# Designed miniproteins, single chains: the designs that were tried, part 42

Each design is a single chain, and the fold is of that chain. pLDDT is the mean over its residues in the fold that is shown.

## One batch from the design tools (miniprotein)

Design m1385
Fold by ESMFold2-Fast:
Structure m1385 (fold): chain A 92 residues (1-92)
Amino acid sequence: MDVNARDPLTGQTPLHVAAARVGSAEEVRALIAAGADVNARDRLGRTPLHLAAWLSSAPNDEVVAVLLEAGADPDARDDDGLTPADLAAIRA
């Protein structure tokens, strides 16, 4: 599997998909170890960290911590100008 392959409709990588799931910290670590770009942007300018903060229905603190440890930019802005922290605040 190409770890940096992009979905043709969304621009999402496998790391985007893994980061959006609760309890996926081990899968996220495996993808990063395989060379996943932690700051990859989908077609809406979202990084995996944006999706970890927004789409998970429970606290995804371990996935967030793994992404930040691997060099994810907590100040990255999507195409709407929102950071991962902004998305988490809107959801809460």
Scores: mean pLDDT 76

Design m1387
Fold by ESMFold2-Fast:
Structure m1387 (fold): chain A 152 residues (1-152)
Amino acid sequence: DDVNAQTEPQPFSITSGGTPLHHAARLGDLERVRELLAQGADVNAKDAYGRTPLHLAAEAGHLEVVELLLKAGADVNAKDDYGRTPLHLAAEAGHLEVVELLLKAGADVNAKDTYGRTPLHLAVEAGHEEIVELLKKAGADMNAKDDNGNTP
């Protein structure tokens, strides 16, 4: 008779739009994020680029949204299609308090993207001195080489 319609987003969406939770996280809409999580939204859903809501909130610097997503069970070490974690995106964007929160939540300070770059490489390249010092204190490998043989 009737075919069951899909009621929830797939974890690995092939669409560029992502889920409602991706959109709310990117915008920093804390109330909407809270509402969607209470309705059973998949906190670890991936968009067409392999990004989770946590990736988007971290890149945008939405500290309170990052905190809420982590409390809801977001994977702090989720990798997008470029091997980037939320920590890579926060470090590159210069969001010091988000970097601190991700590290406290167990983010891998030495995670490598598809180019062999760590969060420390991205913070140095972007000139974010306070994030560089925070990552070093958290145990970042200052001698890590990217795929071109460059250290941070």
Scores: mean pLDDT 87

Design m1388
Fold by ESMFold2-Fast:
Structure m1388 (fold): chain A 86 residues (1-86)
Amino acid sequence: SAADLLAAALEGDVEAVKKAKDKDAKDEFGLTPLHLAAGAGHLEIVEILPNVNAKDVNGRTPLDLAEKMGHKEVVELLLKKGADTE
């Protein structure tokens, strides 16, 4: 389910994320699995998830959350994956 995928991305459960057929889910705040993985610093999960420029209800991207939390390697990976900086 979407909730299971969001929880797996937040917790760093790489195998559960890989097994999910639909990797584009959103919670009630518009947070995608990539937002949660980026905010939590889960590099391997950030590598496999799509929608690098998705915005939550406040206009925040996965890049914004990675920057806020100080996950420098996640920031670099998101930029390499095509994250916008505008």
Scores: mean pLDDT 83

Design m1389
Fold by ESMFold2-Fast:
Structure m1389 (fold): chain A 130 residues (1-130)
Amino acid sequence: MSSLDVNARDSAGRTPLHLAAAAGNLELVKWLIEQGADVNAKDKYGRTPLHLAARAGHLEVVKYLIEQGADVNAKDKYGRTPLHLAAYAGHDEVVEYLLSQGADPNAKDKYGLTAADIKAANPDAKRPQI
């Protein structure tokens, strides 16, 4: 069998590392990085594997990606960092870890929202639909 190209991209610009990070498959994440996967690869939306792991709440994958040189402050096409996506999803342990690793708590997305603004809008408050 021919070896899989670890940097191959799907129709959304996602690499195998994006998919492994989104799935929380730490063993596959480790293997892909050992095979030369780009930890900072961006999909069509400007999202890195760290964005997808943070959004999904996969703390151990988040830790490993940062240890391997993932940009904790990478911005997607909406100006969102991994910290924003963890806050949107309510993954408090991931939020706390990202802040401990130098995530900018004052970073604003294209809507002018920080991670703290997102948290304040989400728990225990009824939000009007936009």
Scores: mean pLDDT 83

Design m1390
Fold by ESMFold2-Fast:
Structure m1390 (fold): chain A 65 residues (1-65)
Amino acid sequence: GTLTITATGKHPIFDTDGKIYKPGETIEFPVSSVRVSVRDGLLIVQLSDGSLVLAAADDVTVTVT
């Protein structure tokens, strides 16, 4: 399965590896390669390399296919 995160709000999505995804962009991961949690309104995606993708939960849509 594929996890898709779409930046639907006004704020960009930040990757701790230094990548920035702008509003309207999408990020895809194999479901087996990530761990997803929500804490204090923050969506946290932990990648297998130890980096994190961070977004305001209200500023993104998350789909699993």
Scores: mean pLDDT 78

Design m1391
Fold by ESMFold2-Fast:
Structure m1391 (fold): chain A 69 residues (1-69)
Amino acid sequence: MKEELEREIDIAMALMIAGIGRILAKKGKYEEAVELYREALRMLESVPGAPESLIEEMREELRKAEELL
């Protein structure tokens, strides 16, 4: 149970960080957006059992933001 809660919290935090990154990207702050997407991706990859679909979605968002730098 404690391990399950920690995983859910880590995934939720990664998604929130990615959400802030999307807002920054929409405002043209691509350097800050890339930094947040990298942090979110690292968090998702560190969580055992994190959905591959979320990890791939995060990689694609990071790649798109990096193209705009």
Scores: mean pLDDT 81

Design m1392
Fold by ESMFold2-Fast:
Structure m1392 (fold): chain A 108 residues (1-108)
Amino acid sequence: VNEADENGWTPLHLAAMQGDLEKVKELLAQGADVNAADKRGWTPLHLAARAGHLEIVKLLLENGADVNAAFEFNVTPLHLAEAAGHKEIVELLLENGADPNAKLEKRP
């Protein structure tokens, strides 16, 4: 259930990106690592937030996803949801402890 492909993507990453809510439920029930990071540091929560999958974001948070998980330049799920215009996901992340003042670390 936690087997990664060449890019470090687990089945949970793919299900979260694709919006497959039932597959996400199945994988979490089988012990999938909710905080698995791919080779770039992307977690399933980052992918679901970017893609606009509200119910999957909710399910991942309920299963212990790190709401403030960050990869390259301090990019969090909140930043991705804001950039994509997913207002309901932004609200949900904030309700679950996302740092509204987390700033992207940009090197000149």
Scores: mean pLDDT 79

Design m1393
Fold by ESMFold2-Fast:
Structure m1393 (fold): chain A 90 residues (1-90)
Amino acid sequence: GMLEVQLLLGMAALLLAVAKLLLRKDPKDPAAGELLRRAAELLEEALKAFPEEEKAREYLEKAKEALEAGDLEKALEYLEKALEALEEAL
């Protein structure tokens, strides 16, 4: 339901905010990496409610590629863009 989607997006936003603070100190912080991976999982679950939201899907895909490459700052950027696209679709 819509409440569940709002909770997923809210939790993702909090995780991304904490990851952003950690990355300002250390751009390779493993704790930030774990928070970004968790945020990606939450956003992927939220995306199931918006199957036509291609922009959010593209950003999430790019974020996952950045996470696999170890580029945490790029992953954060794409996850923030995916979150914004899903919030606009809400």
Scores: mean pLDDT 89

Design m1394
Fold by ESMFold2-Fast:
Structure m1394 (fold): chain A 117 residues (1-117)
Amino acid sequence: AVDENGYTELHMAAALGDLEKVKALLAAGADVNAQDILGNTPLHLAAGSGHLEVVKLLLENGADVNAQDILGFTPLHLAAASGHKEVVELLVNEYGADLDAKDIFGRTPLDLAPPEL
């Protein structure tokens, strides 16, 4: 089901890190690249929440690693801003996420990263 904000069950499962529900929804033909009213994909929500195994599963099922929301944030922006180092490393090293992608304020993912990342 899709609510009035374009928020799908896959968005919710990805945000919660519910790996088995993500698997079931993708097997049932859920749109891996569905965008909510803010332009967020399930990958944005999983990456921003640090759900590494869900991030892997979404990418294996054709999630756009460089999708931008309405503010120009990519999944890498959200993972970096939240300090999710393993997700950042996966997105960059295995899936070639764009390190130079700029949000509407001209910020890259690294510009949003805490110093420990």
Scores: mean pLDDT 88

Design m1395
Fold by ESMFold2-Fast:
Structure m1395 (fold): chain A 94 residues (1-94)
Amino acid sequence: EDEAGKYVLEGEKYLKEKKYDEAIEYYEKAIKLAPDSAYAGLAYALIGEAYFKQKKYDEAIEYYEKALKLLKEKNVDDSTIEKVEKNIEKAKEK
C-alpha cells in the first residue's frame, strides 16, 4: 500500500477513537501526497464525517462537496458517491 493509503488508515483509527482533529490531520497528509487521487476523494469524505460528528455541519458539507467532485472525476463506484450525497443531505437537515 502507498503512503497516502497508510495515512487514510491511520486517520480512520483516530476517527474511531473520536480523536477528530488527529484524524483530520492524517487525512490532510493523504490529500497532500496524492491530491488528484481516489484516496484524496475518500480523505475529503472522511474529513466531512469528522466535522459532522463534531456537529460542524457547514464544514462537513464543504468537505463532502470536495469529496463528491473528486470521486466523480476518478470514476469511483456509484454506491460510494450516493453515500456522500446522502451525508450532505443529512448535514443540511441540521
Scores: mean pLDDT 84

Design m1396
Fold by ESMFold2-Fast:
Structure m1396 (fold): chain A 107 residues (1-107)
Amino acid sequence: DLGEQLFRAAYAGDLERVRELLASGKADVNYRTSSEIAVPDLPETPLQAAAAYVPDPEGTELVRLLLENGADVNARDKYGNTPLDLARKAGRERVVEVLLEAGADPN
């Protein structure tokens, strides 16, 4: 599944693999991974993974790339967390700025 591969590449911070998968036109940019365990702060979408877990500078570039390809800036995980919520919790000030510039709900 190309959507799962995109999620894994985003989680790993593999910017070039994310570009390759998005360029294929076959990977769902809004792919949702299933969690078998209710783990707090586990990302479900590629954008959530990039916003929460990928260090800068790659994290900020991944967030921009995913948003440019139609990622839902306000996608909520099972706990109601948006990419903006996850970026704020992780202290990723530059990612927070990019998400707000892309139309993230600040509340």
Scores: mean pLDDT 79

Design m1397
Fold by ESMFold2-Fast:
Structure m1397 (fold): chain A 75 residues (1-75)
Amino acid sequence: AAAEANAVDENGKTPLVEAAEANDLEKVKAMLEAGADLNTPTKLTTAGQRAVAYAVESDNEELLKLLLEAGADGL
């Protein structure tokens, strides 16, 4: 549920950030549909900013587009 989608682990990662790091596009979509907040604070930045950074480093245009469409630009 939304609380699980926005849970922060010991490394400051949310399930959304973990899915983005793994390049798991389906899981990222599922987390966003479950109410994952791109503005959720992590230790260094927001969940959305970390997810976007992983998408850029992976050259995954579909993941980047998905995150931007979900409101990552609002960060």
Scores: mean pLDDT 69

Design m1398
Fold by ESMFold2-Fast:
Structure m1398 (fold): chain A 60 residues (1-60)
Amino acid sequence: GPILARALGDYEAVEPDELSFRKGDLLEILERSSSARWLARNLATGEEGWVPRSGVEVVE
C-alpha cells in the first residue's frame, strides 16, 4: 500500500520544487531518494514536492 506520513509542523516551501504543508497534513511518500529529503504528495492539496525527512513521521 501507499507509504503515508504526517506533518509534525507547518512548513512553507522556500524552493520551487519543495512542498508546503501544515501540522497534521497527511503526505503520501513517493520517493525516499536521500536521508535528508523525500518526495511527497500532500493529500489535502494534491501538490507534490520535496519535504525534509525531519519534518514528517511515517504512519504505520
Scores: mean pLDDT 82

Design m1399
Fold by ESMFold2-Fast:
Structure m1399 (fold): chain A 94 residues (1-94)
Amino acid sequence: SVTLDDLFNTEDLIEKFKMYVQLLVADGSEENIERAFKTLDKDGDGVISKEELREVFKTVFGVNPTDEEVEEIIKLADKDGDGKIDYDEFKEWL
């Protein structure tokens, strides 16, 4: 069961992730969007995975998100339901 505290914690993580991405994207130019995506896509496979998002939260924010919290963040951009964020979805989410 999801509590109100769990919902607020997930929303806080979503806001932190959005703020971080906005800082990486800066002026919204194609170059900065590509750089932001590559910063998150650590293995260079062309998609942002749950593990890559988890590492961002650990290294940038000092938190260990649950699998459910990471899945909710991915759902914000993942329109095809594959559980990963590709470059086109990332651009559309911005």
Scores: mean pLDDT 74

Design m1400
Fold by ESMFold2-Fast:
Structure m1400 (fold): chain A 70 residues (1-70)
Amino acid sequence: SAREKAVQALLAAIRKGLAALDPSKVDQKAIDEAKKYLALAEEALKKGDYDKAFEYAVKAAEALGKAKNA
């Protein structure tokens, strides 16, 4: 479905963003928050709850954005 593809694309972008970070130059709390929401999004996706998966993926992306500005 379009929602499933959107969630998968967003999760892939978040994983790539996390992998590209310099650990010495990031807000660790924001990274921990991003990883928490990423895990919740993957769990919701596994259960077929695409609305919750997308909601958590957006929160993970927001937390990742905060980490990049540290």
Scores: mean pLDDT 82

Design m1401
Fold by ESMFold2-Fast:
Structure m1401 (fold): chain A 60 residues (1-60)
Amino acid sequence: MGMVVEAVYDYNASTADELSLKKGEKVQVLEVVDSDHLKAKSLKTGKEGLVPIQHLKPVS
């Protein structure tokens, strides 16, 4: 089971490869892409995409 993290800010995807998130939305980490980005799956919508690590915090 992948690690779950939570969006600390609203994030609007600027490219098709990115995932839009609302503050408080939980996502499952699928892959660490680089030092600044994760590939994640929204637990709310089931959509996958890149998210900035700086917009996420660990959850339980």
Scores: mean pLDDT 78

Design m1402
Fold by ESMFold2-Fast:
Structure m1402 (fold): chain A 68 residues (1-68)
Amino acid sequence: NIDAVFKEFDKDGDGVITAEELKEVLSEKTGVELSDSEVQALINAADKDGDGVIDREEFRAFETRFDP
C-alpha cells in the first residue's frame, strides 16, 4: 500500500518527503547511517520538479509506472 509506505517516510505529515526524513527512514531500515551526499543523490534521482523534496505523485510514479 503506497499510502502506508509514504506515511512511513513522511514523518511530519506535510505531504512531502524531505532529505531529512529520507535519511532517517533509510538509516533505520538499513541499519547504516547514510551520508548527506548519499541522501541528496537519492532525492536528485527521484525529484523531477527540482524542488528538493519528493511528493506523493513522484513517489507513486516509481511503484505504478509513469507513462507520459
Scores: mean pLDDT 68

Design m1403
Fold by ESMFold2-Fast:
Structure m1403 (fold): chain A 92 residues (1-92)
Amino acid sequence: MATTLNNLGVVYQAQGNYDEAEKYYLQALEIYQKLGDKDGQATSLNNLAEVYALKGDTAALQAPVLDGLAHIARAIGNHELADKLYEEAIKV
């Protein structure tokens, strides 16, 4: 289920449709959080970090979301991913 949502996000990201990719990665993240699947959360967070980097200046509109995602990454112990998400939030 959540894996399918991540796969849909990857397909949309490859097509340059970053808004749809973001949507599916966020849905996958929510499911992994409910399941307590830290590995799944890390995968979805990494994919979100990539799509926000690809969106460039438009990521500035998502800065509160990036900050929230970085907080989740720290909570699951993935400090490297948290730092990456903070960097994307600040960069734009």
Scores: mean pLDDT 73

Design m1404
Fold by ESMFold2-Fast:
Structure m1404 (fold): chain A 60 residues (1-60)
Amino acid sequence: MKGLYKAIKDFEAKGPSELSFKKGDILEVLKEYPDGMLLAKNLKTGEVGLVGKDLVEKIK
């Protein structure tokens, strides 16, 4: 289900497809992939990229 998620830790992207974020950033999930990756937008920066599902918590 698409929704809002909160980053539980800082993450720095290592590639052009990955999303950078700081702990507490709110991410809008656009798509969920079967491998546990999410396509998300960081609402603070406006950037879109891939994020691991284990790095975020759904806030509804």
Scores: mean pLDDT 80

Design m1405
Fold by ESMFold2-Fast:
Structure m1405 (fold): chain A 55 residues (1-55)
Amino acid sequence: MVTDEQMRETLEKGIKRMKEKIDDMSLSREEVEDLIEALRLMLEGVKRAIERSRK
């Protein structure tokens, strides 16, 4: 419980800092887009793995 809240706070701060850094490094816009797509397909992969486990 305490760990969950602590992790959430840490993650939120990390995400905020990451956003600032990425925005500062706008020279890699295409890379950011690619990262978003990669994250998406990873999520889909996990979801499909769960669905396959049901079989």
Scores: mean pLDDT 65

Design m1406
Fold by ESMFold2-Fast:
Structure m1406 (fold): chain A 76 residues (1-76)
Amino acid sequence: DEEGRTPLHEAAEEGDLERVKELLENGADVSAVDKEGYTALNLAVMEGHFEVAELLLKELEKKGLTKYAAPLDALS
């Protein structure tokens, strides 16, 4: 959309764990940032959806994109 949000961003913000799993299985880009610079992981953490955040963090680690996980410490 105009905010640069992907379906993965929306699912993470809503805490929809099953939808996040399906999107990742279909090749969703976990490193995609919205217009404000947030990843789906950032949105999941901000909303307190820790199961979704753990899944997204694991996918970022698999892709070697752990730098996108650093904001978790700042949001604690």
Scores: mean pLDDT 73

Design m1407
Fold by ESMFold2-Fast:
Structure m1407 (fold): chain A 97 residues (1-97)
Amino acid sequence: MSREEILKEAEATLYLFAGRSYLEDGDYEKAVEYFEKAIELSPDSPLAVEAYILLGEAYYKLGDFEKAIEWYQKAIDLGTGEERERAKKLLEEVKKK
């Protein structure tokens, strides 16, 4: 990994933690903003898979079920193992709404 890649992953991790904090506080619009920033900095990483899942959850809380489905689908497409199975379960839950 280059220094630039390491720094971008570190910054993406900070945005992911900030987004999670906003999601827990019920500030879903801020959560979306910060998760999108995390993905922009590190789109091909395991952090992006978690950010896609959390984006889906934030949009679900906002009542935007179509966007929630889109982000969970991206998490399934990029993810592997446990993350992919978690995203699949969340996708099926949204489809029941």
Scores: mean pLDDT 82

Design m1408
Fold by ESMFold2-Fast:
Structure m1408 (fold): chain A 78 residues (1-78)
Amino acid sequence: PVSTVSLKDLSDEQKKIVFKAFDKDGDGKISYEELKEGLKNAFSLDLSDEEIKKFDKDGDGVIDFDEFLELYDYVTNA
């Protein structure tokens, strides 16, 4: 288990920095694979495709910053 009160308390601007770190190709969106790899490497979190899909509101197979904020909140304060 991870205890990370600071991560859930990050500002949107700070979360955007994390988002950009996961965005390996710099296109402003994160694929499910990039997101899973980033979460695993940065937070030692394994998320299923099922969990990630819940936040992919556009259904386009990538996570934009708004969707990322909801996912981040879910994994850090659920």
Scores: mean pLDDT 71

Design m1409
Fold by ESMFold2-Fast:
Structure m1409 (fold): chain A 72 residues (1-72)
Amino acid sequence: IEKRVKKIVEEQLGVSPVGVNDNFFELGGHSLKAVELVSALEEEFNIKIPDAEVEIVSNVQKAVDYINSKLA
C-alpha cells in the first residue's frame, strides 16, 4: 500500500521523491492539487474520502493508515 500511495502522490503532484512524512499540501501548494490527489487515491483503492476527512490524509503515512482502515 505505501509504495502505491507514494507513486500516486508523485504522479499527481509531479514531484519525486516523496517521503512518508512529506505534507501533500506543502508539495502541491493548492487545494485543487489536493482534490486531484484525493480523487486518485479514491480510484486506486476503490474508497471514498469525504471532504471533512481530507486533512486526515495529508501525508503518505496518514494516507496509508486511512486506506488500511477502509480496506479492513
Scores: mean pLDDT 70

Design m1410
Fold by ESMFold2-Fast:
Structure m1410 (fold): chain A 116 residues (1-116)
Amino acid sequence: SATDRLLLAAYAGALARVKALLAAGADVNAKDEYGRTPLHYAAYEGRLEVAKLLLEAGADVNAKDDYGRTPLHYAAYEGRVEVFNLLLEAGADPNAKDDYGLSPLDLAKANPDFKI
């Protein structure tokens, strides 16, 4: 589907493909079977330019997946400092708790590779 292609392109950092899919009308906020949006996958993989494009296209910076996790949780967990800062500037909540009671800030503090 167009949703599956957009999610995969965001994960892969395939900027030109993300642009083409959004121009063709793909839903920037479409969710997969885990409740994850393209922005969740861009954040998980540290795809800075894709994350910027998704936010410009109207991606929900505070979208929660099936675990209550936002894109900012995944940027923090994986130590994606540049994407983490981009998401904060876009209005991401660093104190939003997931279903395990963990905020993005808690995850960032627990990650030894996360240099703010």
Scores: mean pLDDT 90

Design m1411
Fold by ESMFold2-Fast:
Structure m1411 (fold): chain A 89 residues (1-89)
Amino acid sequence: LEEDIEKAIENGHEEGLELMKREGVDLEAKDELGDTPVSYLAENGRLEALKHLIELGADLNEKDENGETLAMYAARYGDIEYIEKLIKE
């Protein structure tokens, strides 16, 4: 992700989400490392930015290049509250 967009999302700025939409960021698209925006943020422990992408409608069950879902990354960090937030209907 662009650092400016990532920072805006982490800070909860509506402008960050607007920038992602304007730049046509495909939440399911893989970057040059094979990571989606969701998996990239999960791997780097960017929990605040992940929360905003979840609200934007990111697919929490999509497997990244390592075959792991967002829920698996949350379990590694031991954040029970975050895991509960990911498991929503």
Scores: mean pLDDT 57

Design m1412
Fold by ESMFold2-Fast:
Structure m1412 (fold): chain A 65 residues (1-65)
Amino acid sequence: ASGETELHRAARAGDLEAVQRLLAEGADVLARDSAGRTALDLARAAGHEEVAALLEAARRRRLGE
């Protein structure tokens, strides 16, 4: 019901190591929470630049960009 994944929580916290681990485990970078936000949106809103850059690269790879 929440749509919130571990990737959303790690991105909001700025936990770069957790984000790297979750992406390696196949976490869905395109997953949206109940407010329609992706993990990338949460990292950007919180100002976690390194996490946001990693998530943007993962998103582009997923979308074939």
Scores: mean pLDDT 82

Design m1413
Fold by ESMFold2-Fast:
Structure m1413 (fold): chain A 69 residues (1-69)
Amino acid sequence: MAELARNIGRNVRRFREEKGLSQRELAERAGVSQATVSAVESGALLPDGETLAALAKALGVPISELTAA
C-alpha cells in the first residue's frame, strides 16, 4: 500500500513536471484541490479510483502509467 502510494506520487509529479504544470494547474484540470495533488505526490495519500482516473485524464496518460513501479 505505501509503495503503491509512492509510485503513484512519483509518476504524477513526473508527468506533471514533463508537461510544465504547477500543482495548482494539475488540480484545476483534474477537478481536485491543490492539497490533494500535494498529498498524492508526496505519497501521503493513496488516491481513490475516481481521483486517480481524474489525474490520469488531466495528465493525458492511462491509469497504468501512474501505478507503474
Scores: mean pLDDT 83

Design m1414
Fold by ESMFold2-Fast:
Structure m1414 (fold): chain A 115 residues (1-115)
Amino acid sequence: GSDLGNKLILAARGGQLDEVRVLLANGADVNALLQIGAYAYTPLHLAARWGHLEVVEVLLKHGADVNAQEPSEGLTPLHLAAREGHLEVVEVLLKHGADVNAQDKFGKTPFDLAL
């Protein structure tokens, strides 16, 4: 990924809304991938995992792939939001066309992982 893409992913993880906006305005790839440990995440994956509602909304408005699957286990943003119990993020992802039937590598849907 680009340096801007990597910064965008870390800003999304941290809920840094103004930094997310600045990075997107400067041409950061909204669908950038960064490997963190064993997984490769998009900005939307991490914003959803950490419940950063306003960041999720901004990323979706900028064309983030609501159904992006991380390459290792097939987790979507909806899998992560549901697993962590971020109900308002779940609702926003569903409004933007998140697939409730998306299966991870183990055949689990987002709601099979729900907290």
Scores: mean pLDDT 89

Design m1415
Fold by ESMFold2-Fast:
Structure m1415 (fold): chain A 63 residues (1-63)
Amino acid sequence: QAFSLFDKDGNGYISAAELQHVMRNLQGQNLTDEQVDRMIRMADKDGDGQINYEEWLAMTTRQ
């Protein structure tokens, strides 16, 4: 729903760096950089450092 606010490219993807920053601030300061990076890698099946909307939703619904 708020995906477009993070998608600076407007291409339906969020950069790994932007997503990592958002996750650390919104999902809880309890997440380590390593843990967030692992979640991003699991969602980024192409390995290009970008997360699509569907994978973004899957990540944010798992606490």
Scores: mean pLDDT 61

Design m1416
Fold by ESMFold2-Fast:
Structure m1416 (fold): chain A 60 residues (1-60)
Amino acid sequence: MGEIVEALADYTASNDDELSFSKGDILEVLEVVNDDKIKAKNLVSGKEGLVPLSYLKKVS
């Protein structure tokens, strides 16, 4: 399992590459794209996409 992070706030995807999530959703880090974005899997919805790192905190 990759690094686990928790969503700090709701986020709505602004393009097809991004992942929408709700505050408190648990995400698995799949890939670090850059300092501002990661590719993650939402463990609640099972969907994958790009998420802004500023909306996340480390859980483990």
Scores: mean pLDDT 80

Design m1417
Fold by ESMFold2-Fast:
Structure m1417 (fold): chain A 70 residues (1-70)
Amino acid sequence: GELPSQELLDEINKLLKELGLPDSFVVEPVINEATVVLAKILGLDISKFKIGEPLTKEQAEEIKKALEEL
């Protein structure tokens, strides 16, 4: 899938900080353990988040939408 822009990642990480979530949940271009934990907290399908794979633009947009609905 298409990769997320740096601007989209920056928007997500700003929103995480504004919501008071721990810095350990910073979203990066590659899916890590913190990305999976965040997805689980947000009620997303964690089976789609594979550690070590690139984060897709669609996945980044899904995270942003879920954070905006908190």
Scores: mean pLDDT 83

